# Ledger of designs, part 40: designed miniproteins, single chains, continued (2)

Each design is a single chain, and the fold is of that chain. pLDDT is the mean over its residues in the fold that is shown.

## One batch from the design tools (miniprotein)

Design m5453
Fold by ESMFold2-Fast:
Structure m5453 (fold): chain A 60 residues (1-60)
Amino acid sequence: SEMEQEIERLLVEVALRVGPEVAEEIARLIKQGKYEEAIELLRKKGLEDVAERLEKLLSK
């Protein structure tokens, strides 16, 4: 779906900026429906822009 493709693009950006292990943890949290925890982890890693994008995607 469109949302899944955007999440995949977001995870690629996370992997490029802070590493694939962080991207895998974010993907795991999203798969488990732990969206607030995924957003919080992104913010803690300094990815506020990515956190905002994820939050907007999940509110649609």
Scores: mean pLDDT 84

Design m5454
Fold by ESMFold2-Fast:
Structure m5454 (fold): chain A 61 residues (1-61)
Amino acid sequence: KQEQIDYDVELALLEMKAAIALKNGDREGAARYYRQMADLLKDVDPEKAEEFRKEAERLEA
């Protein structure tokens, strides 16, 4: 059972982890968190999932 509020909480935690990784210079770690956010949202908010996917690609460059 997954509800919108559960997605919002998991997304917020992943965003914080990505921000911490970026602050520490861990671009690969940040990219992994963005990919997890994209996967989490792919069936719920595909447009936002695609935005996170693009950000992960940018970080992996």
Scores: mean pLDDT 79

Design m5455
Fold by ESMFold2-Fast:
Structure m5455 (fold): chain A 90 residues (1-90)
Amino acid sequence: VEEHVRKAEEALAAGDREAAIRHYAAAADEAFAAGDYELAAELALRMAELAPEGSPERAAALAAAAYAYKKLGKEEEAEELLRRAREAAA
């Protein structure tokens, strides 16, 4: 997780948003697999902010954050993020 976050930060410093999103995605997947749903949600939200508005990538990132929030028992926040993900995909 830490290695992917570091690489994402390096990519952002270099202006490479696509590489940053890919590294944050890898970090979020590892955090989720490890049961760190708070970190997984945070990383997924960072990906959503970096992704273009209305893009499938933003929609996927918001959906990933919503699933992590469901694992944390934050159902209301998860529903809001899923709604935003559907809007981004439309």
Scores: mean pLDDT 79

Design m5456
Fold by ESMFold2-Fast:
Structure m5456 (fold): chain A 55 residues (1-55)
Amino acid sequence: SEKEKELEELKKKLQKEFEEYLKKNPNASLEELREKVEEIIEKIKEEADKLNIRN
């Protein structure tokens, strides 16, 4: 559906945010990185829900 494609675009934007985090924090521990990944995944789910209700 259209929403699925919009979710893919959102994932790309958040992936770039994660890559910027890695560049700014090259010495971050694996634990910190996993926490950041989990945060991003949660944001993707929240934004996907907002896209569904906003449209």
Scores: mean pLDDT 74

Design m5457
Fold by ESMFold2-Fast:
Structure m5457 (fold): chain A 96 residues (1-96)
Amino acid sequence: DEEIKEETLKLIEKGLELVERGLELAKEIFKEDLSREEILKLIGLTLRLIGLEIDLERLRKEVEKKASKELLEKAKALLKEVEEILAELEKLKKKL
């Protein structure tokens, strides 16, 4: 299904763009005067973003070979996780 493939690749592209934005935001937050607890939280969020980038890149390669409804649902789930981490980074920045 060409439509599922196109939709899935667009979701993966959006997820990767949001990961890049999240990593830049994390880099900005690391310049602030952070507590030990805030540093540990920021490290954890950054490592999760890196893991999601790897998962999205692997999913892209699978989708390029063969699209499926299962891979579309995986792309949606990964995108949602990236959006949730980005929201947590924005909250951390506002607290500073």
Scores: mean pLDDT 89

Design m5458
Fold by ESMFold2-Fast:
Structure m5458 (fold): chain A 56 residues (1-56)
Amino acid sequence: AREAAEAISAGKVTPETQAALDAVTRRLGPEAASRIVELAVQGKVDEAARLIEEGL
């Protein structure tokens, strides 16, 4: 969760990051995945990681 959020914050899309976002989209919907990306790019990595954990 934190590693995926840190990767997004750094502007990197890894297979692990994509899998985490896909899992969140399946469980919480695309709005939640979009919010995670926005939080991570704003440097709110802890908040993004929490949302990823909620979606997994």
Scores: mean pLDDT 76

Design m5459
Fold by ESMFold2-Fast:
Structure m5459 (fold): chain A 57 residues (1-57)
Amino acid sequence: GPPDPEEVDRAGAGAYTLLSAGRDASAALERLAKLSGQPPPQTPEEAAAYGRAAGEA
């Protein structure tokens, strides 16, 4: 079924926080990709947008 928008938003926020801090976000990005069915985001802004887009869909 479709991903849970709240879980995708939470995962996106986590990835955004790690990327913005210049930390290793590999696990958070992989989880976000799995939840969204999309390729992992490459920037903090893209990670945040994943959660917002899922919440609107």
Scores: mean pLDDT 66

Design m5460
Fold by ESMFold2-Fast:
Structure m5460 (fold): chain A 61 residues (1-61)
Amino acid sequence: LSDEEIIDNIAKGLSEVTGIPYEEAKKKVKELLDEMKARGLTPEQRKAEIVRFVKKVLDEV
């Protein structure tokens, strides 16, 4: 799976569940992924961080 596909799927899910605009959700997910890439994280580590981010957002709703 490409990073773009992961970003799109997560952004759509966040937008649907939280009611924030899709474009806003996409920007947040992309920024998180870009930061993780800059740290040299593996794909598995990046997925784990994204899952943690999504859980945090859902808990704040």
Scores: mean pLDDT 75

Design m5461
Fold by ESMFold2-Fast:
Structure m5461 (fold): chain A 65 residues (1-65)
Amino acid sequence: MEEALKGFEERAKFLGLSLEEALERLAQGSRDLADATGSPEARKAAEAAEAGNIAEASRYSQLAG
């Protein structure tokens, strides 16, 4: 869980995004992926990101991809 959070924070910083902006991008991308593929992991990632649960959002995003 904490490793996924740190990876997400590092990617956000690398892209020059705030954590909030990175989380919004993850929510949108995961929702689009869930809609396109029907992936339950992508759907859970989108829901977690929308709830502000960065650790769960990052974890499910990795499982979806």
Scores: mean pLDDT 73

Design m5462
Fold by ESMFold2-Fast:
Structure m5462 (fold): chain A 57 residues (1-57)
Amino acid sequence: MLARALRDVTGLGDPHVVIKKGEIVEILEELGDDFVVVQSLSTGKRAVVPKSALERI
């Protein structure tokens, strides 16, 4: 399932932005109600991100 990042997001344990606003990501897994595990299609990096930061496409 694909989604677009609505804002810059920091990754798992990383203070740096790992997903930029406008990047297309694949949703791999839901973590409760508020978070998802995603993989960036451009970088291959995985991150845990808030669902509110994503728009499904």
Scores: mean pLDDT 76

Design m5463
Fold by ESMFold2-Fast:
Structure m5463 (fold): chain A 89 residues (1-89)
Amino acid sequence: KLEEARKLKEEALRLAEEAGRAETGEKARELLERAQELLGEAVKLANSVDPELALKMAKEFLEKARELAPAILKALGEPAQEQAELKPP
């Protein structure tokens, strides 16, 4: 049960990282939604056995998401903080 929860968390983190590297907003969003679902299942499983571990997993994912937020926003096409750092062919 705990091992299954950790495996789901690892998959969620991997999908979040892929979302940050996605070239299109649609792909980034799909990967993020998948990651959210997997994390929710992981936290639910862990919480029934070890609530502290569930909190740790959620916190770890949030910190990872914060680190990836600029890349994810860029992939999603959100123009909130556009940068003029482009090299056209």
Scores: mean pLDDT 70

Design m5464
Fold by ESMFold2-Fast:
Structure m5464 (fold): chain A 85 residues (1-85)
Amino acid sequence: MAELEELKRRLRELLEAGDIAGAMEVATELFRKALLAIRKGDLETARELREVLREAARWLREQGHEGEARMLETQVRLLEEMLRE
């Protein structure tokens, strides 16, 4: 889906530019789309978005953005709990 690829690309660009606030807005949109994917039974898309958010959280932690990293880590944990069977 072109929209998801655009959001993933925008997240990466904002993180690399140091626009952490903009990156968090995009990450929140990706989290919302992951929740919608779970509701629709599209578990493949939900798992892909979970990994995107996990990687973003890891990058933020490595760059010293501890608060933002913890927020994304919380979102990743919620998705992991919803995807447990």
Scores: mean pLDDT 85

Design m5465
Fold by ESMFold2-Fast:
Structure m5465 (fold): chain A 61 residues (1-61)
Amino acid sequence: VTKAQLAAKASELTGVPVEVPDVPYADDSALLARVMQLLADKVPEEERQAVADALRDFVFG
């Protein structure tokens, strides 16, 4: 999974544009954690778990 693909998926799921910093990530888990941090202030608490689960499924299958 690329940063662009994960950013696009996060934006699709939340309806909010997500811009992931162009920095190196150790692995897909680190990238996912950063995306979840970016979404924390933009997504209602009730929806965060569903978004997190959907993104994990997208990244890890």
Scores: mean pLDDT 75

Design m5466
Fold by ESMFold2-Fast:
Structure m5466 (fold): chain A 92 residues (1-92)
Amino acid sequence: KEKVIKLLEEAMDVINEAIEKAPPEFQPDLAAQLIAFSVLLVDAKKGKEIDPELVRRIFDEAVATLEKAGLHDYAARLREIGDELVKEIEKL
């Protein structure tokens, strides 16, 4: 659905902003997580079924990296997007 695509794009925007502000040691992990979100976005655009457990895992890993990087506001934003995304997927 259109909402799933929008929420994934919002998540990718959060990670892109966070990469620019993150200490260099966290940038590779955030870049890898951005790639994981881009794969989910491609699958959503193709109308593939998205596993809510996989979504939770990807968001949890990204949130943990942001918390370790001291980017607590970005972590909170990403957690909120992830919760909403899982709810939208479970309605399908």
Scores: mean pLDDT 84

Design m5467
Fold by ESMFold2-Fast:
Structure m5467 (fold): chain A 68 residues (1-68)
Amino acid sequence: MLDELAAETGRVIRELYELAKAQGDEEAIERAKELENRAIRAHALGDVEELRRVLEEAKRELERVKKA
């Protein structure tokens, strides 16, 4: 549940970070770091709703970077 959601969120953020780093997209790198910090905080607090929001934002950012 929460741990599974956190693991999925971490995987998407990791993919975003690696792709942004490969492309030299500094804005996307900083965005990935921001999302990672939010995910860590949400997981520590058991905030499932915030963690879901972070996952959706990470997915949208990843799709944006893939199109660039």
Scores: mean pLDDT 84

Design m5469
Fold by ESMFold2-Fast:
Structure m5469 (fold): chain A 98 residues (1-98)
Amino acid sequence: MSKVEEIMKEIEELYKKIEEIYKEYKKLKKEGKLTLEKLKEMLEEIEKLVEELVALEKEALAIADEIPKEVRREMVLKGAEVGAILLHLSIELRLLEK
């Protein structure tokens, strides 16, 4: 496996983890089981995953010419989606805390 493939695989795994946490958040909210404590835990976990994601994305940018344009575009779109998830959960936390 090339270094490009290894970095891209790690980035994809981090995106999946963030998406799974967001799915769990939506499920708990729909079921009326979302607690302030659980939301704080979810947000903290996503923030840790985002720090790792940013580090890997910076490494990927250093070899960006070796990454297909379509894959780079997908990374940008996924990064924007992750940012939207963080913003949504942060707003929800403030609403629960008043």
Scores: mean pLDDT 81

Design m5470
Fold by ESMFold2-Fast:
Structure m5470 (fold): chain A 84 residues (1-84)
Amino acid sequence: MKEQIDKLIEEMRTAALEKGDLDKVRELADQLVEAVKNASIEEQKYALEKVDQMALEMRQRNPEAADVLGEAALKIERILKEKE
């Protein structure tokens, strides 16, 4: 799972910073959220940390992508709470 999370994060970075493809960022963010629904709590926490780090990084470089990542982070947080 971590390898899949890392791959999706890097693809989102490429889409946001190199291509400016916001639709692709949304698709990849949705794929990440769906992938982590069936992941372990530790893998979900790992994904949340990675998404939060990228959202912070994107705030200055691509604010629209940062908003998409923020929405994905909220969805992952809700998934984590549902497992409690």
Scores: mean pLDDT 81

Design m5471
Fold by ESMFold2-Fast:
Structure m5471 (fold): chain A 82 residues (1-82)
Amino acid sequence: SEAREKAEKALEEAEELVKEAVKAKAAGDYAKAAELLKKAAEKLREAAEYARKAGAPEEFVEELLKAAEYYEKKAEELAAKA
């Protein structure tokens, strides 16, 4: 379904944003790393929405939302170091 394809795309975009955040953090750019993790969390919430529309198990949707909350918290921690 289109919803499943959109969920998969949002997950892929979230993964790439996390990889970019790791690179930014390694370079000492905590502000950029925080921004990228915040965007990754937004993509994980988008993926959760489409996964739910695609009929994914609720446990899978909850894991995506939990991951989003984790990256939101990490973004706040990194922003405090900037």
Scores: mean pLDDT 90

Design m5472
Fold by ESMFold2-Fast:
Structure m5472 (fold): chain A 71 residues (1-71)
Amino acid sequence: DLRKKLEELYQKALEFARKVEEELKKIDEEAEKNPEQRQAYEEKKAELQAKAQKFADEVTDQIRALQDQMS
């Protein structure tokens, strides 16, 4: 069922977004505790944000593909 797969993609995207926000908060807290490692934490944040953007792009592409199949 394409409709069910579409709903599952939306749920995965929402859960992933929440997880990313939690990870970013933890990185910020660790950066504040360890200012000497700030550059490493900034790199981790950039990597996490890039991963989140890639996931968002993948979900968007999958949604479009499913919508095309439904049409």
Scores: mean pLDDT 80

Design m5473
Fold by ESMFold2-Fast:
Structure m5473 (fold): chain A 55 residues (1-55)
Amino acid sequence: MLTPEEAVDRLLESLTPEQRAEVEEAFKKLKNMTLEEGIKQFRELSERLAARARA
């Protein structure tokens, strides 16, 4: 993986439609954020997706 954005794109392709919608919204925010804020939000999103995987 070359960039955080590319890593997010790859994740998007692996997700369920519901998870993908969540990630798409977060990803659009990430494109306008600083790197530090983007990483923080990505971590939060990862935790949310992991919790949702059980649902």
Scores: mean pLDDT 66

Design m5474
Fold by ESMFold2-Fast:
Structure m5474 (fold): chain A 73 residues (1-73)
Amino acid sequence: MSLEELREAAARAALEAGRLGAAVAEARGDPARAAEVLEVARRAAERIRAAKTREELLAEAARAEAELAALTG
């Protein structure tokens, strides 16, 4: 996979995780948390897409996972 393909796959994964986390928050009656999860996922996807190396991409993907897990756990 090229770096470009990896960036898009990782960005998509972050947005998908954000969408699922927001849906769970909404189901629990917490629209403020749902909005926060979506915003964190959006910013994470932007950072992932800005990654210039595979190492930077993996670091941003790991950060996205940690930030989303903290909001949805």
Scores: mean pLDDT 86

Design m5475
Fold by ESMFold2-Fast:
Structure m5475 (fold): chain A 93 residues (1-93)
Amino acid sequence: MLEGRITVLLPKERADEVFERLEAYARALADAHAQNSGAPVEVEIERLDKVIGDYVEVRITVRSDSPDLPGLVRQLAEAARALGVEARYEVKE
C-alpha cells in the first residue's frame, strides 16, 4: 500500500473558505481515482489551527494499493496551489 501526504498552509483569513474547497476536491479526486483504478482510496484530512503565526496547517493523507497514487498526490498539491496556497507533498511506501 502506498501512502501520500499533502501539507497545505492556509492564511488564517482564508482558512475556512480554502479548507472547504480542499476537502471537497480531495474527496472528489480520491473517489475518481478509486473508480478509475478499481482500488479503494482512504482519505484522512486533519486541520491544525495552531496559533503560531498567521497560518493554519492542513494535512491530507491518501492511501491506496494503486501504483498511480503519486499522480493523485500531485493533482491534490496542484489543486491547492491553484487556490493560491502553499502546498508540499511526499509519497511513502
Scores: mean pLDDT 79

Design m5476
Fold by ESMFold2-Fast:
Structure m5476 (fold): chain A 61 residues (1-61)
Amino acid sequence: SSEREKIRQEILRIIGEILRLIGEIFELELNNGPEEEIEKLEKEREELLEKLRELEKELDK
């Protein structure tokens, strides 16, 4: 259904965002970037992971 397709597309979008955040965090850690910036990105990553879990549950309905 179109609803499942939208959820699947949103999951793929969020996965792409998570991968970018992982890369940004890694680059900041390698360059001894500000701890505050790293913490902000880690929080964003956790929020996106929570969204993924909710979308997975929605697909299982």
Scores: mean pLDDT 85

Design m5477
Fold by ESMFold2-Fast:
Structure m5477 (fold): chain A 68 residues (1-68)
Amino acid sequence: EEKALEAGREVRRLIEEYRDDPEKLGERVKELALSYGLSEEVAERIAELARQGRYTEAGVLLVLEVAR
């Protein structure tokens, strides 16, 4: 769906911009996930994956949760 694709593009942009600052990356990814209506728990889980450098897993989880 278009919304899920948009979320995927946005998270990729955040990763490229904030890769050198994991704490800020996590904050931005969490804000993005919450803006798509995901729960606090799911948003934090995605942010934690991004902070750990697990970018593919963070992106896949975000897209799947937004798509449902």
Scores: mean pLDDT 83

Design m5478
Fold by ESMFold2-Fast:
Structure m5478 (fold): chain A 73 residues (1-73)
Amino acid sequence: MELVERVVELAREAMEAYAAGDLERARALAEEALALLEPLAEAARAGDEEARRILEEALRRIQELGKEFAAAL
């Protein structure tokens, strides 16, 4: 689950950068997170159930992080 942890870390850093007004940094970090998810998205599309579960878990954790961030604003 190293990939999921790294994606969540990048998403958190992107949200923190966005809150600080550093939109270029926020975008770059978000693009890195999406790039890490791309191979999982392709595998899930090809019918890999494990890749789909990992992708869904990563997206769920990012969504929860986003809710926590929004509540703090």
Scores: mean pLDDT 80

Design m5479
Fold by ESMFold2-Fast:
Parts: C-alpha cells; structure tokens; sequence
Structure m5479 (fold): chain A 78 residues (1-78)
C-alpha cells in the first residue's frame, strides 16, 4: 500500500519536474514520514521543505504548489 502511493506520487511529480528532482522529493518525504509519525507535523515539514526549494530556485512556484498538493494528499491518506 505505502509503496504504491509513493510510486503514484513520483509519477505525478515527474509530469511537472525532472525525474531526478521527483526522486529527491519522494526520498525526502519518505525520510520525513519515517522520522515524524504525527501526520500534521509530517505535513508541516514537507511544506517547509518544498517552500525552501522554491525560495532557492530549485522549483517554480507552480511546481511547489503541485508537489505540495500531491504529497499532502499522500500523507493524509496513509
């Protein structure tokens, strides 16, 4: 179940970012989920991570919003 959701999230992210960036985002999200068992805190950490990538110019604002939507849905449905 969890692996299938992560795979679907990666495929969705690959439609807006490079496969390399999608893999990095999924890997970091997986680490956050393993470290933080509280879904609300996990969501906050993922949102802060994505905001940092946008501010550093690694993601556009649009890419950041799409990634946030995908990953928040993943975390809340786990």
Amino acid sequence: MKEQLLEMARKRLETVVSPEVAEEIVEETKRILEEEKDPNKAVKKVEEYLERLVKEGKLTEEQGEIAKSVLVSLILFL
Scores: mean pLDDT 81

Design m5480
Fold by ESMFold2-Fast:
Structure m5480 (fold): chain A 110 residues (1-110)
Amino acid sequence: AITLTQPSSVSVNVGESVTITATASSGDISNANVNWYKQKAGQPKELIIQNQSTLPAGVRSRYSGSVSGNTATLTISNVQAEDEATYYVQLVLPGQPAVWGPGTKLTVNT
């Protein structure tokens, strides 16, 4: 079975850019449906990147995504205090339940 790994935590200063990288244990995911979700405490998961690099309507333009080989990357530019949250990668494969990453807690330093 494919597993996804993410760093447990990352920190960034307000106004800087940060990348969160997820790696699949095996296989090329460059043609897979890879999504990124943001979750704040007490709130549901919000879809912020759909199908590797698509920004959903109403989502902040500061998020971008990319996939290469077995690696998915979420980039947040011009980070704001409101971006402090846990970020989850999700891999959707045909005929299989979605695979979730363990989540990365983003801490924003002011």
Scores: mean pLDDT 84

Design m5481
Fold by ESMFold2-Fast:
Structure m5481 (fold): chain A 64 residues (1-64)
Amino acid sequence: MEEAIERIEEAVRDSKPEVRDTVLKTVRVLAPTHSPEQVLRLAGGLAEELGDEETARRLRELAR
């Protein structure tokens, strides 16, 4: 799980602060009750809903 969160942190580094903060806050809340793969998929979906298609694409690639 920690490695998945670290990869998410790197993927959102270049994102707008609002997208970065929302994604990281959400994945840390979900981490205790979800698998690393689920957390990566949820992070990608959230980035897409927030309008950051590039970050969403990177996160989807990490979930494969």
Scores: mean pLDDT 78

Design m5482
Fold by ESMFold2-Fast:
Structure m5482 (fold): chain A 74 residues (1-74)
Amino acid sequence: AVVENLEDALKAAEAGDTRKAAQYATAAAILASARSEENPELTELTLEALKALSAGDLEKAKEYIERAKKLEEE
């Protein structure tokens, strides 16, 4: 759910849909925050991805999202 929302936020940002990107980003942040005690590394990667998305750094956002995805695929 966290990674899916981050991927959807990135796709929306790439399409220039700032409202949809913000909605998916907010969902990812809430989900990651709710699980921060269980997976603090996923929470940290989520926050870094959201920071990159808000800065318009889509390449950096992709890097953090890929790292978060690998963490979920352990």
Scores: mean pLDDT 78

Design m5483
Fold by ESMFold2-Fast:
Structure m5483 (fold): chain A 62 residues (1-62)
Amino acid sequence: REEVLEEARRYIRENGLDVDGAFERALKLYEEKYGPLTPEQRRDLEMDFIGEVLRVIGDEIE
């Protein structure tokens, strides 16, 4: 989980704050490591991802 969020943060930095691409990348990495997500697990990952994305954007822009 934390490893996936770290990869998402790196992807955002490398791709000019492409939030949608970063989320798809994180989702794919998570499914490769842990298997297909349940709807609840996907929603939980989305919430964690949004928080991390907002933090990265804040750090990069502010």
Scores: mean pLDDT 67

Design m5484
Fold by ESMFold2-Fast:
Structure m5484 (fold): chain A 95 residues (1-95)
Amino acid sequence: MFRVTSRKEKKVGDTTYVTVTLLGDDGTRFVLHLRIEKDEVIGLLYRDGLPVVRIVLDIKTNTLTVEILDDSPDVRALVPDLERLVRELAEEHLS
């Protein structure tokens, strides 16, 4: 589980960039970078400057693909909440 501690947003043309800072229950910080476009959302979760999860949401098919780059149990435990957050942020910007 994590908390959102900050959120930054930048719109460039039809693309929205969202940067979310997450704090894990153990105090670990993660940074989520999202690129939100009309047809897709691409997300990368970083820990200590290294990518640990890649997420792609295809808006047309409503298909979410998750690639775990750091196969540690704490990163795996974040994936369901991260999927929910990405879908919520996509819905907010594409509705």
Scores: mean pLDDT 83

Design m5485
Fold by ESMFold2-Fast:
Structure m5485 (fold): chain A 64 residues (1-64)
Amino acid sequence: DDRERSAEAARRAAEAGDATAAASAVWGKYLSGGNKELALQGIAAARAGDAEAAAEYGVKSAEA
């Protein structure tokens, strides 16, 4: 489980305003055993520029 890596990547992407990078980080974890709905919420948070929410949804996706 790479929860820390997923959360870190999502957080950094959101800080940069890069929704595509945030999506890639969260989707990679979803494909490995994460939750799609949580991944989509993480992507939405990243697009809004909310780094903290993006990281939190990345972690939740990895845990589901």
Scores: mean pLDDT 66

Design m5486
Fold by ESMFold2-Fast:
Structure m5486 (fold): chain A 76 residues (1-76)
Amino acid sequence: SLEEFIKKLETYMKNLKVPEEKIEELRKAVESLKTMDELLNALSVATGRGSYPVPELNENQKIVAETIKEIIEIED
């Protein structure tokens, strides 16, 4: 479920010392998504993990992808 995924992602980010403010931003952004597939597509774009072309992201998915990219950048 989305809620379980968010909890796992929060735990992962806390282990990486990501600021709590950024974790909250991501939680709010993910809560705006309607399906798990929308989240997975946003995550795929943010991480660049997949070699498959992804469909154009909607505005909520773009916000999630951007927030994830900012969190990755904090790690340096």
Scores: mean pLDDT 68

Design m5487
Fold by ESMFold2-Fast:
Structure m5487 (fold): chain A 61 residues (1-61)
Amino acid sequence: AEEVERNARLAAEWHGWKVEDVKRPAIGEVGAPPSAETRRNLDLAIEAMRKTAEENEKKAK
């Protein structure tokens, strides 16, 4: 959590943005842990994206 906030601050400085603009997306990260259903859906999405990326990588080869 603190590392994410620190990284957002560094990114804002590197790009010349304001910390508040970089932190706005992170507001959603400050909350309750994801439910089992949400966690499962995220895992499925990540796995699908990974497989698609690997297939595209093979075609680009």
Scores: mean pLDDT 59

Design m5488
Fold by ESMFold2-Fast:
Structure m5488 (fold): chain A 86 residues (1-86)
Amino acid sequence: MTPLERAVRQLVRQVLADYEAGKPLDEIVERFLAGVDALAKRYGVSREELMRIVRRELERFKAEHPEYQELFDRILKALEEKYGAV
């Protein structure tokens, strides 16, 4: 696992922690998108590479935790709306 993949996985875990803490879904989505932007700047990776890793980890977590389907669907939609053309 690369440092970037590990950081993305940690970002997804933070989403779950925020959701379990009862934070508003829109706030969780905004925080996640801000975290993705921060990772792009920190690791100097292409948007295409970062989006591939992020989508893969989100889909994996969604498959492992179907009870969080609504949360992950909202995040995936927001990610597509912001970065879907890359």
Scores: mean pLDDT 80

Design m5489
Fold by ESMFold2-Fast:
Structure m5489 (fold): chain A 101 residues (1-101)
Amino acid sequence: MTPEELEELREAGRRMAEEMAAKSLEEVREEAKRYEKELEELNEKVPLYRRSVLGLAKEMEEEMLEKLKGLSPEKAREVARAAGYYVGAKYARRKLEELEA
């Protein structure tokens, strides 16, 4: 994965967070749960990349939490968490595809 491809994943996470900021808290929680499950399943398939996957997810969560200060704390936390899991899951999937190729 190139630095450019990694930035595309981060940018996709930022766009998803912006879209989720307009949704209800319940919808955001359901999306966060969905991405968390996907990330957990993918991390089991790419154990060598688990640290990188979780690190990227945490970095995205922290970045989005800082940018979402205009939302309620509860909603900001759920949107940031969903964005982190989303980016982490996409990174893990890309690594799985590279290993299976």
Scores: mean pLDDT 83

